# Designed miniproteins, single chains, continued (2), part 64

Each design is a single chain, and the fold is of that chain. pLDDT is the mean over its residues in the fold that is shown.

## One batch from the design tools (miniprotein)

Design m6214
Fold by ESMFold2-Fast:
Structure m6214 (fold): chain A 85 residues (1-85)
Amino acid sequence: SGKKYSDEEMEELFKVLDLDGDGVIRLEEMKRASSILVEIYGEGRQLLPGVTPAALEDFFKGADKDGDGVIDWKEFLEYMKKKSS
């Protein structure tokens, strides 16, 4: 099915990756989130169509536009909108 991601789905994914709830995602939070996602959904399973735990670290590198090792909500939204559009 070719359904695009909703704003709610993008917000839920951001919250899962933002384990500390501080409004930004760090590489360490991505690693912890990936481990949790593998345990909950299983290795190779998808949270959303096209999103796997293994892909999240690669996604982090693509979404971190400033190269500071931190992704904020705006950077995350821009990346996800480009993918869902």
Scores: mean pLDDT 62

Design m6215
Fold by ESMFold2-Fast:
Structure m6215 (fold): chain A 77 residues (1-77)
Amino acid sequence: MEHLRELAEKLDPETRERVERLIERAEKLEEKDPVAASSAKATIEQAMELLLKGTPENIAAGEKLLKQTEELLKEVE
């Protein structure tokens, strides 16, 4: 968990706040659905790595993964 929050600190404040909320939601989900929580955490990490690469293509891919994570969490919450 510390690693995900460390990556988030390198993002712009708006994206960081969005990612931190997704991490919190995934952590809460872990009690009900550990598989979905694990998948969400993995997708959040991958999205942050893409966003931090900073190319337009990687930023678009990272934003897409964040949206997919939001939809996953919304469906299973």
Scores: mean pLDDT 80

Design m6216
Fold by ESMFold2-Fast:
Structure m6216 (fold): chain A 66 residues (1-66)
Amino acid sequence: MYVDFDEFAAAVRAAFPGRTPQESRLRALFRFADVDGDGRIPASVVEPLLAMIREALGDWIFRPLA
């Protein structure tokens, strides 16, 4: 099973209610996970990416554009 960018963005919003993720940062993280460059990532990598946001990337993802 694969997840596209819109589904990934929805998963981030669901995991972090009340916070607005910066789309360009979500796209950068999605591209990092999209090893094949086909616009989809395996569903199995979604939870590790959410864990990375919780532990290290939250301030980067949720910071407004300058």
Scores: mean pLDDT 77

Design m6217
Fold by ESMFold2-Fast:
Structure m6217 (fold): chain A 94 residues (1-94)
Amino acid sequence: MEEVEKELIKLIKNKDYEGALKLIKENEDLTEEELALVRKALENAEKYKEEAKKRLEELLKEAGVELSEEEFEELVIAGAFALAGLEELAKAEA
């Protein structure tokens, strides 16, 4: 995993949404509207953690792949953020 991605996941896990948003802004050229959407995704990521965990467990079971506890937790957090981001994007496009 890229160092930036690992740091982002750590910030999200600690509920440091301001730190996570700053890290994204420093690595991506985003508009204020896009930054607002990212902020909402970060704040709502926790709601999607269980869904991301379930989906990842199913995928790993089907593939016969075993991850370390650290790798599994990091992918769950990344997946939860992605699911939250897709939901906020869908609302913004409506």
Scores: mean pLDDT 75

Design m6218
Fold by ESMFold2-Fast:
Structure m6218 (fold): chain A 109 residues (1-109)
Amino acid sequence: PLDEAIAALERAKAEVEELLQRYDAGMPDDEVFAELKRVLRRLMGELADIYDRAPPEHQPLLAELIRETAQRLVEMERKYKEEGMPVKEILEEALAFLDEQIARLRAAS
């Protein structure tokens, strides 16, 4: 269960790193942001499926990860749409979040 969650986070990280490269290649800010939201929504779905199959001892940690990912999506929407934060900075914050969660799950494994 935790190894599957780590793999899901690592796939999401790789996709965000690819988005950063596409941004540097000239992909429009709004398109990059829409793709970032899609990556994180898919991650939440994958984590929910893993949670349903996880043993009870792992469910609290997975539930917290799902909640934190959902909160990050809300925060990113506010920062981008309301505060005018550059999309590159939002991508970098998303990468830092994913790295932190991968490290956290590896420590719990």
Scores: mean pLDDT 88

Design m6219
Fold by ESMFold2-Fast:
Parts: sequence; structure tokens; C-alpha cells
Structure m6219 (fold): chain A 115 residues (1-115)
Amino acid sequence: SAARRELLRRQAEELRAKRAARKAANPEETKAFQNRVIQSLIASLDKIAAENPELAPLVARLKAILQDLLDGKITIDQAVEELDRLEREAREQGNLKAALLAGITASLLRMIEWV
């Protein structure tokens, strides 16, 4: 029903507000967690490049974006925008492995934004 959809929308907004409040209350802990996940992603990308040498140029670009994020030069939203661009370019070139790698990286960054 319309009433149930409105209730679920309000509950989603309340959960977002509570997550934002926890992030604001504990910015150092949130940042430390995000940095650990990003560092783990960089290590995983190195292994992927070792096992898939054809992906090495893309891995280098993904690592540069993740390093800029660690250095505070860009936001998670800016990193996701650049990763989405790389995914689209890879799809347009027919490089499905590259598109998947960029897409998964973007999805993981979206997930950690809300932790």
C-alpha cells in the first residue's frame, strides 16, 4: 500500500540519519575503518594484477584513485564517480573483466561510506 511505502521510506531516512550521526560522533574510528578496507582493496588489486597481467594498466589506475582517497585528496563520492567512468569505458571497449573489476571496486566503496 501507499501508506506502507511511505513508512518504509521514513524508516530508511531515519536509518541514514542515525548512520550519519554515528559517523559524525566517531569520525576518527570511521576513517580508520575505511582506510583499513581501502588498504585491503589495494592489496587485493596487486594479487589480481599478478594473476591477470592484462588488467595491470586498470589496476594501476584503480590503485591511484584509492591512494588519492587514502591521502584525503578526493572523497568517496568522487572516487566512485571516477570508478563508474572507468567501468563504462571498459564496457564500451568490450573488456568485461575490466568493467567487472571497476564495478566491484565502486560497489565496495559505496558500502564502506555507510559503515
Scores: mean pLDDT 83

Design m6220
Fold by ESMFold2-Fast:
Structure m6220 (fold): chain A 89 residues (1-89)
Amino acid sequence: MLYSAVVKLTFNPDTSKEEVEKNAEEVAKYASSLPGTVSAHSYVSKSDPHVGYVTVAAETLELAKKAAEEAAKYGSTLPGVKSAEASVP
């Protein structure tokens, strides 16, 4: 069984959809490199083009949470990112 955590990336209103997609993919790549991460995937919200998500899967809930928290910290350093938040769905 895999456990999941989510990173929500909120971008500045002037950030293009391409930049949102690119930065969400960078966060997903970073999450995939973290110890204990099995997979990470990014997508852009269909209802808000300035919101991106990264889902992180790991073998334990604790590993998924830790990876999502580290990915959110990394995401907050990227250009155009207004906020980055980790949560368990």
Scores: mean pLDDT 82

Design m6221
Fold by ESMFold2-Fast:
Structure m6221 (fold): chain A 70 residues (1-70)
Amino acid sequence: MSLEELKEEARRLIEELEEILRTRDLDPATRQALERTIKGIREAIEADDETLLKVAIKEARELLEQARSL
């Protein structure tokens, strides 16, 4: 996967996480976790670092799976 493809995937994950923040009633701890994850993904995109992007994408996907498992 190219750096640009990783950035596009990361931006899609930001949109999904932001939708959860907007549409769901979340406890403060869960809301803070989502906000931290979004910030981390944005920082990885700005860093132009393929390794950081892969880590951020993996963490975001794991958080989405946890939300589904509730």
Scores: mean pLDDT 79

Design m6222
Fold by ESMFold2-Fast:
Structure m6222 (fold): chain A 83 residues (1-83)
Amino acid sequence: EDPALTEEERAALRARIAAEKAKISKADIPDREARLLHAKLLEAVLAGDYEKAKEYIEKLKPYIEESAVETALKDIEALKERE
């Protein structure tokens, strides 16, 4: 078993993050702070820091749709459960 992400798993994770980011970004975020939070969310997930990733998703709530927040949190929990 691979308790840590392999290179292939990181590539798949980046693809999933990109898809999730696209769903969240469909809300058309004009704010610099929101863009910074998106960048920090992406970095936290790639680093395996899922608790920090969830904090950034919570902070994004005012900028994105509720359904997008719920989907993002669900995806982060799924990634966390793999670790």
Scores: mean pLDDT 68

Design m6223
Fold by ESMFold2-Fast:
Formats: structure tokens, sequence, C-alpha cells
Structure m6223 (fold): chain A 75 residues (1-75)
């Protein structure tokens, strides 16, 4: 998958906003898939990993952006 820096940044902002609003892991994964074009299954894995690292919205959103960029490079 080719994920641009713009898409990764937009996705991270959406994840941050949803986490601050108290959205569920599933809602965040769904929004991530819609913003980036990745599969819902891949989005669930990324969100799960980010939330396992930190419950802080800013840290989790940064982890999502970094993981998206890594997937873009390896695809």
Amino acid sequence: MKITEEQANAAAKAVYALLKAGASEEEIAKALAEKTGISLETAREIVREALALSKDPATAATAVANRLLELGEKS
C-alpha cells in the first residue's frame, strides 16, 4: 500500500480527535480505514498496537502515523 505523508497526518489527526471524544477501538479503526484506504483488518491491528503502547491520545495518534508510513514503505 502507498500511504502518503498527507494521508498519515490526516489519519493521525482523526485518531487523536476520536480518542479525545471517547470513541471505541472499532470506530477509530473504521475511520482509519476510510481515511487511508487500508483494509479494516489492518486498521484494527494498527489501532490495537497504538493503544497498547499508550492510552494518551497524542502518543497513540503518533504511533498510528508512524505505523502507516512503515506499511507504505514495505508495500
Scores: mean pLDDT 79

Design m6224
Fold by ESMFold2-Fast:
Structure m6224 (fold): chain A 67 residues (1-67)
Amino acid sequence: GTTFAVALELAKRLGISPLAAYYAIVKMGLKPEEVTEEQVRAFIEENKEEIDAYVKSFLEKKKKILA
């Protein structure tokens, strides 16, 4: 739960999807308590296509379940 809680807080501060923040933290392999807004932002900017694909895939999967 800690990683996702940190992802939610960073997502609010950065104005991004909590899923994007969570993906960045997990892929960087950092401890939730050591990750910074700067690191998450830099990772997302560098890996924008990968993260956008991840978020889109998750939302499409959820849409299929609801349809």
Scores: mean pLDDT 77

Design m6225
Fold by ESMFold2-Fast:
Structure m6225 (fold): chain A 63 residues (1-63)
Amino acid sequence: MEKELLELLDQVLSTADLSSGHQAYLYAMNSLRQARGSTDEEEKKKILEEAIEYLREKLKQAQ
């Protein structure tokens, strides 16, 4: 999941405008930090899945 999140973030940053890319970067980095700080595997999975879905939606809007 973390690898998928980072790969999606890279795609968003390469296709989105500067403002949208910056917002996506901050959201993804905050979600990744929260997931890495969690000791609950289910909470970590949920945080990463929600962040991945957010980035997929951003990519869809940029296309």
Scores: mean pLDDT 79

Design m6226
Fold by ESMFold2-Fast:
Structure m6226 (fold): chain A 72 residues (1-72)
Amino acid sequence: TSAERLALLEEVFALAREAAASPPEEQPGILRRLVDAERRLAEVSRELGAERDAAFAEQNAATFERRLAELE
């Protein structure tokens, strides 16, 4: 739903701000949550017919996955 999409966008912004303020040891946990939120945002966006928004969310999830892999 559009309300679910808005909530996911707010979660992504909150997590991004948390990441900017957090020490390196907390980054993997925040990045995992960002990946999950972006993947869910992509699913909801596709269901709503927002193909560009879904593609953007998938790209963001891939970027966060790469950053997470570098920390492992």
Scores: mean pLDDT 83

Design m6227
Fold by ESMFold2-Fast:
Structure m6227 (fold): chain A 91 residues (1-91)
Amino acid sequence: MEEVEKKMEEEIKLSKVPATGYLLLAGYYVEKGDYEKALEYAEKLEELGYREEAEMVREGIETKDRSLFLEAYELLREREREEYERIAAEL
């Protein structure tokens, strides 16, 4: 299990969209009740500049409110869409 998690983390680091992978792993560990690992992935989101999403994940863990994870997913997708549109406008 830990070996699979390590391989997934390595693939996420090589991905063009690592933030989405870290958010998915944070939600996965919350469902498993592993809040320590979920918080580690929230910290990785903050390090990538997704502070608002990381704060929503931490609050969701603390309050056990799953709706905050959905809000973080929606916010992340909106930010990724804006970045894509910005790149496309430069073409």
Scores: mean pLDDT 71

Design m6228
Fold by ESMFold2-Fast:
Structure m6228 (fold): chain A 89 residues (1-89)
Amino acid sequence: MELSLAEASEAIREELRRGLKNEVGREFLIETVGEEAVKELEENPTAETIARVAEAIARKEGGSEEEARAVRALAEGRLEEAERLLAKA
């Protein structure tokens, strides 16, 4: 509709960065992925760390295995794999 896969990829990364600056979002992230992963995101957010957190959130929210892998691929910028996984979801 309004977002391409590239825009969705960037939106996932920005949402996680914003979540770290919000008290409620930060607590949710700690609950979902653990304190060590949240600390790593705060100190030096890499595409890999962002992708792992996004995947864990998708699983926590009851997403399918395909949806969780698609979210990880989007966060890593692997748009072709994300499209393939979303087509199966």
Scores: mean pLDDT 72

Design m6229
Fold by ESMFold2-Fast:
Structure m6229 (fold): chain A 77 residues (1-77)
Amino acid sequence: SSEEVSRLVSVELLLIAAKNSLTDEEIKNSALGAVDLAESMGVPKDKVKELREKVETGDKEEALKAAEEALKLALSL
């Protein structure tokens, strides 16, 4: 829904804006939330799994990239 898209966009923008003010753990937890939201919006399970793995195994830059990719995939549905 547009409400879910607005929340996903807000989370992504907050992560970008607060990148140097948040801990790596806080950024990763927020990125996982964005990936979970994208899954609820209908992003395929295989893509969701790849994005979760990037957040869990990567650094904060990979977590932010995964959140951005989740947003792009959700908006492409």
Scores: mean pLDDT 76

Design m6230
Fold by ESMFold2-Fast:
Formats: C-alpha cells, sequence, structure tokens
Structure m6230 (fold): chain A 75 residues (1-75)
C-alpha cells in the first residue's frame, strides 16, 4: 500500500465507525471523497449482521485501500 495522509486515514476510520448512524447516500459520498471502495461499503451496509468496531474498521480500511492501490481505483 502507498502511504496516505494520517488525517485522511483517521477520517476513513471515523466514517466506518459512524456509518450505521448516517444515511446510506451520505456514507457512500463520504467514502468516495476519501478514496474508499464504495462497492465494499455498500455491501457492508446491506448485511444485517454488519458490526463496526475499531478492529473491524481498521481491517476494512486496510483491505479497501490495498485493493484500490493494487487493482486500480474504483471510479
Amino acid sequence: GKPVDEAVEQKRVDLLKNMSKMPKSTVLKEAEALGMDTNTIEKLLSHPNYKVNSEVAADILEIGTQLSIEWGLKA
């Protein structure tokens, strides 16, 4: 993975932690603005057993960022 700004990384984690409290449209817009894979975020929001805590948020951030870098950014 390429290095990212620490402030951007913190915003990504904050979004993942708070997305259950936000409208889906707002979450997807913020995820796209932060360079996150919106398809992955949408899948997570669609699962009834979805749970986000600090560990899960970190794992999702790592996977999404790594895939975006290795396979190209999702448009």
Scores: mean pLDDT 60

Design m6231
Fold by ESMFold2-Fast:
Structure m6231 (fold): chain A 91 residues (1-91)
Amino acid sequence: SLEEAREKVRERRKDGSPTLTIDELAAVAEELFGLDPEFVRQVLRALTGSDTLTKEDLARVIRRLTGKDYSDKSLEEAAAELILALADLFP
């Protein structure tokens, strides 16, 4: 669920960093949906051009993949939605 994904993202971050690494996001996607972490890393690098993701990066990718506006959401909420979108698009 979205709530479960949000909590897993929060656990992986541990600190108050304003960014998530692609490795942190890939680990959550693997834990929740069994997605290959290397595959998730490659997809995110292709979509963002970066190994670290800001809230703005996440919102942009979510809008591109799902059409949803996450620009006013937290980093954890945006990351959770992106993980769900990846699991839906790449089952």
Scores: mean pLDDT 79

Design m6232
Fold by ESMFold2-Fast:
Structure m6232 (fold): chain A 73 residues (1-73)
Amino acid sequence: DPLERVRELLEEIARLLVAQVEAEAGPEAAAEAREKLEEEREEAVRYLEENPEKQEEIAKELEEQVKRWRAAA
């Protein structure tokens, strides 16, 4: 299920980004980043629900992003 995989990957990316922001800039900045990322995730998921042919491509791109973030952490 590529859409479910995209949701899981976006959630993981958001967790990694928020954790990094919290460590570098504190909990206030982390809360702001979390809200912004949640809005972006909802828009991305809606777009992919409307364009199912793009779900696999985006899932692969997000998998590469997660690999980079894990390597940096």
Scores: mean pLDDT 80

Design m6233
Fold by ESMFold2-Fast:
Structure m6233 (fold): chain A 92 residues (1-92)
Amino acid sequence: SIVEQLNALLSSGATLAAILQHYLQLKGIALTKGESERVIQAINAHRLAHGQEPLTPDKLVVELVEDPAGILSLASELLSDTDPALAEKLLQ
């Protein structure tokens, strides 16, 4: 299952970018390492600007399991002006 694969990555000490990249690969969306890193940077910059703590791997797995549309739509909006091709790719 997706949950079992994400929990295995979490247990292995995978990075936020690696967890996101793997999740999207399971949905048929191929991100490069650099693209995945830019998505995580955009989300964390937004969280810090709003007084929230940066994403941890545990929190990212929860968001991807419980509300994948929410986190991916947010990332797409945050990237729409600076990286429109990546923003569009996240909504596929």
Scores: mean pLDDT 89

Design m6234
Fold by ESMFold2-Fast:
Structure m6234 (fold): chain A 55 residues (1-55)
Amino acid sequence: MRVEEYREGAELSREAAEKSKESEPHVSFSSENINLVGAEINEELAERAEREEEE
């Protein structure tokens, strides 16, 4: 299902952000920010797909 795909993408992005924090703290803040934006986009797409499936 498209909803699950987008939610999985959001989770992967958040996990990547957390990993960056752990591995490279001095540059991790920029990487974390980029990945968090990706998570937000995927969550929004999941909401849209969920509404389409309900129609």
Scores: mean pLDDT 69

Design m6235
Fold by ESMFold2-Fast:
Structure m6235 (fold): chain A 85 residues (1-85)
Amino acid sequence: KEPITDELIQKLMDDLMSDDKKVREEAIKELLDYLKEAKKTDPEKYEKLLKAAEMVGTTLLQDDDPEVVELAKKFMAEVKKIEAE
């Protein structure tokens, strides 16, 4: 299984900002899956990934594209749900 690295986080952030709706949706699913897995297996990597996810989500919520903002709201809600558990 691939470790959670700065390179992986950057790839997921780039995919979230893609102009392709399907790429954005897949990036959200992948990032959420990595967060869930890391929370169970690697608390240190989980913390790094969670901070990056919140930073990306906050940036996307301020985007001029309404579709990007909508995805950011959904993404942030799921991130907070994982964090609360």
Scores: mean pLDDT 76

Design m6236
Fold by ESMFold2-Fast:
Parts: structure tokens; C-alpha cells; sequence
Structure m6236 (fold): chain A 85 residues (1-85)
């Protein structure tokens, strides 16, 4: 799944402190999933993830993806973040 692959790489970039690269990878994943209008919530989620606030980051991703009509993707994103963060 190319969307999940991009998200896993983005989480890895957050752990490396490469936040601009992480934001770009999340943006690419959103566009590939058909979700371009949730960018501000995803940027906030990346900031929370960088701060080690994993549960807050997951909640922001869940909110953004649920609003975009993709609750199944929210579940996959949560699993990727918990696995690699």
C-alpha cells in the first residue's frame, strides 16, 4: 500500500528529527489518498509526534481522516505510528 509506505517513512523521518521531510511525505500520502484539505491538522499531528506526544498525534490523525471520510485509513495510520514511534 503506497499510502501506508509513505506514512511509515514519514514517521521514521520524525524520529530522525527531519520534520520538513516528514511533513512532505505526509502531504504526499494525503494527496494519494484523496485528502488535501486536512493539511493543518496533519502538520499539528507531526509536531505532537516530534514532541513524543504519540496519543495526541494519533487523535489528530484520526480526526483529520474521519472528517475526510477515511476511518479505515485512520486505523492503519494508528497501527503504523504505534509500531514505529
Amino acid sequence: DPVIRLIAEAVRKVKEGKLDEARELFRQAMELAGISDQVPLFDEAVEKLAEGKVDEAIELFRQALTKAGKPELAEKVERVIRRFA
Scores: mean pLDDT 80

Design m6237
Fold by ESMFold2-Fast:
Structure m6237 (fold): chain A 84 residues (1-84)
Amino acid sequence: MTLEELLARARELAEEIRPVDPETAERLLKGIEVASTMPDTAAALFLAHAAREAARVLEEKGHHELAERLYELSRQALALAQEL
């Protein structure tokens, strides 16, 4: 999986989050924008962190399915960073 594919999936997840938690969706989108300005390894690490923070907030609010999908995205971003 490429960094571009992970960023695209993160944007899709942010839009799915928007109806249930617009504040968390906006913070995730801002994180994606910041990551897109970084070199690939730093971008992947930052995306992993942003996804994990969004996942924790959603899990705390009871949105367990969305949180699990964000934790998976975070794991994939960390794995990509190790290969770059």
Scores: mean pLDDT 85

Design m6238
Fold by ESMFold2-Fast:
Structure m6238 (fold): chain A 91 residues (1-91)
Amino acid sequence: SKKEAEELNKKGLEYYKEGDYKKAAELFEKSAKLGEGELKAFSLLNLGKVYLKMGDTKKALELADKAIKTDPDNPLVQLGALMLKEQAKKA
C-alpha cells in the first residue's frame, strides 16, 4: 500500500542518517517495490544515495535513470536525479 511504502521510506531515511547503509538500502528497495509514481521515484533516488555512499557509482547512476523513467514529468524527481548524477561524477 502507499502508506506502507511511505513508512518504509521514512524508516530507510532514519537508518541512512545513522550510517546503516545496508538496512537503509533494504528498506528503500521494499518501499520502491510497494510504491508508485513520485513515491517510488524518491525511494529509488534515496537508494541511489545509499549506493553512492557505499562507493557504487554505477548503481547510483542506474537508479537515477530508473527514478526518471518511473515519473518522467515530475520536476522534483528530475532535479533529484540530476543532483545524484552530478555527485556520482565527482566520486
Scores: mean pLDDT 89

Design m6239
Fold by ESMFold2-Fast:
Structure m6239 (fold): chain A 83 residues (1-83)
Amino acid sequence: MKKLEEYRKQAEKAIEEIEKRLRELGYAEETVEEYRRKLKELVELIEKIIIEGKVPPASERARLEELLAPLRVLAEIERELEA
């Protein structure tokens, strides 16, 4: 359970940092809220995987990939902006 508590705290901090960065980049508040919802769903899916301690089924993996897609795009944009 300690690892799960640590993960939750780290995940909350990561979501806050992403929200802050999206606002700094000039994204509309509606877009920021949409990303926040997806990030929370992603956190819940990862938490379930940690609790179960096994490889997630294909359906859960597909959902995880779907939720990660916008974050990958954002990471690429941020990487370009840095240098």
Scores: mean pLDDT 68

Design m6240
Fold by ESMFold2-Fast:
Structure m6240 (fold): chain A 100 residues (1-100)
Amino acid sequence: SAPLSPEEQERFKNEARAYLFEGLPEAVAEALKAGEELVFAEGLEEKNLNETLKLLAEAAKEDYKFAEEMAKELAKMAREGASDEELLEKAKEMVAKHKA
């Protein structure tokens, strides 16, 4: 088949990011139950995405319900085409407001 168009590639990337956010709180909870630490792949050159995932994982360890709401918001923004930088700023804002 023909390769994906640029628009299809962007939609796929956005959906993949959303899927990572939505699945992360449960993955962290399962790792904690197993007595294991969730290890992120060190090869992600996308520093902002990796930092967002670390913030969400830390939130999931401390407050699972908040982490689920955070994951839903980040997934929604990712599907709407938000950049990794915009997602990181939103993650930081949500964590700061929750701790205030």
Scores: mean pLDDT 79

Design m6241
Fold by ESMFold2-Fast:
Structure m6241 (fold): chain A 88 residues (1-88)
Amino acid sequence: SPELQALVDRAVDALTRVTGVPREEVRKVIDYLIENKKLPLDKVSLSEALFYSGFLKKNGITPENLAYFSAIALGLSPAEADRVVEAL
């Protein structure tokens, strides 16, 4: 949808500015998360994994959630992911 495309473009722009990761790589991660609704939980503690799952369920898919969890999927810390959200 046009709304989803605009949301993805905003998240890509914010992530690229904050992380310096190439735009195409960021877009692939965001597309994967949208299509599969997956978090890369293999590298997080159980408590963090439970927190992120609850957060997604409570808030749904928003620009903030896409930016935050895409940053986490790219290997950023929660603090760095918060900075990406603030850049939206």
Scores: mean pLDDT 67

Design m6242
Fold by ESMFold2-Fast:
Structure m6242 (fold): chain A 80 residues (1-80)
Amino acid sequence: SAEELLAKRKEVSELVNLGNEALQNGDKEGAIKYYQQALELSKEVFGPDHPETLNLAKLFVNALEKLGELEKAEEVKQLI
């Protein structure tokens, strides 16, 4: 339903916000966890090729590169 879709979109946004907060607080493991959960939920709800999922994957890649997680960044890049 439209209400379920709106709720899931909000959940993805909340996970992205938690990832951003973890990054700002120096919590590398938390940041990676929240961005990963947001990406997995986005793929489940919207599909892997949806513009919102692709934009989130690019955001996660950028965060991983800034954290020095180059191998994980390459893995995520292969999804976009």
Scores: mean pLDDT 86

Design m6243
Fold by ESMFold2-Fast:
Structure m6243 (fold): chain A 59 residues (1-59)
Amino acid sequence: GVTAPLTELTPEERAAVEELERSGEGSREALERLGMSQSAVAALQERLRAEALAAGLEV
């Protein structure tokens, strides 16, 4: 993959994270409940925000 291993997720995990972030809850806490490592959680949050901003979405 072209991303660092810490930021790599399955499509299913990514879909779950997007849904949790969309719900308006503390997505960080929700990701931690999914059993993701703290490094993966932090990297994913930054990545999703960057992607949403680039696509013109409100995060």
Scores: mean pLDDT 59

Design m6244
Fold by ESMFold2-Fast:
Structure m6244 (fold): chain A 95 residues (1-95)
Amino acid sequence: SATADFVNAMEAAAENALKYAETGSVTSAVAAAINVVAAESLLPDVEDLAAAIEAAERARRALEEALAAHPDDEVLRLTLERVDRAIARLRAELA
């Protein structure tokens, strides 16, 4: 399902963001960004909004941790902004 694919992409983004925070692995930073972009493409087809919001909130926290470790990483900052927009869109759909 689109919801399962969205949740999996956000979970992968979170795991890679945390790995980037801990190790400085550029490959992990790129993987986090790619997974967020992939999740964004699934947004129109997401049906379980609560599950999607929960997964995106976990990704947001992981990206905030990564940005705290790498404060000058502009790609990471833009990736976090993408997740924030996804959460806002999902929450608006719940209302």
Scores: mean pLDDT 90

Design m6245
Fold by ESMFold2-Fast:
Structure m6245 (fold): chain A 72 residues (1-72)
Amino acid sequence: SFEELLEEAEATIERLKAQGLLTPEELAQIEALLEKVREAIKNKAPEEEIFKLLQELQAAIQAAVAKVVAKQ
């Protein structure tokens, strides 16, 4: 379900945040995308819209992690 995918994303974000792997700018962008996903689910947006937002959120998380790997 979308709620399970959202819960996984939230857990991943909290882990990255706890490990200090996100810059303040990356954290702000990821949190903004997370809120868009939450709003879309609450408003019962079309599944295509929710999946698109979840993909954007996942891409932002992966991009942030990739930057850490590239530097270390």
Scores: mean pLDDT 79

Design m6246
Fold by ESMFold2-Fast:
Structure m6246 (fold): chain A 60 residues (1-60)
Amino acid sequence: HMRPTDEEITIALVEIARGIHLAQGADPAVVDRAYEEAIRLAKEGKSALEVVRHFDELVA
């Protein structure tokens, strides 16, 4: 497809945040749980800012 959806953009941003947290030594099990929740919120139509913020809060 030629243009990403808002959901696809949100998921891409969460993937970037996930990579940063893992590179900084975050527990992969905690990150995976947070990722599952973030993807659920993205599919529910939550904004990218809200989803990424929630993901960061769960991993911290």
Scores: mean pLDDT 82

Design m6247
Fold by ESMFold2-Fast:
Structure m6247 (fold): chain A 83 residues (1-83)
Amino acid sequence: SPRDSILKGLADLLYKYTNLTKEEAEKLAREVFARVDAGETPEQVADWVREKLKELGMTDKEADAVARAVRRIVETYRELKAA
C-alpha cells in the first residue's frame, strides 16, 4: 500500500542517517505513524523523534536534521491521505 511504501522509506532513511539498527529504525518508523494516526501534528512528531535520537546519543545537529526530514515525510503523508 502507499502507507507501507512511505513507512518503509522512513525506516530506510532512519537506518541510513542514524546509529539505529534496522530493527530499531523499523520500530521508530512504526511509532511515528502510530503518533500521526493518533492525531499528532508533524511538528509534535518531529519534536518527539528529535528527543528520542538525542536520548540514543545523537548530537543536537544530527537529531535536528533527521527530525526535519521526518516532519516533511509526515506532512506529505497527511496531504496524500487528505486527497
Scores: mean pLDDT 86

Design m6248
Fold by ESMFold2-Fast:
Structure m6248 (fold): chain A 58 residues (1-58)
Amino acid sequence: SMLDRLTELARTRGVEAAREEGERLTLDLSGRAPSVEQALEIAREGQRILEEAIRLAE
C-alpha cells in the first residue's frame, strides 16, 4: 500500500524523502482522476496517508 511504502521510505531515507515521494505520488494519482471532485478527494487522502506514514516511521 502507499502507507507501507512511504513508512518504509521514511525509515530508510528519512522524513524529507518520504514527504517528497508522497507529494509526487499524490499529484500523479490526482492528475489521473476522471473528475475534479475525485482529484480533490485523492489529494486529501494522499496527504492523510503521508502524515500517518511519517508518524509510524518515528
Scores: mean pLDDT 80

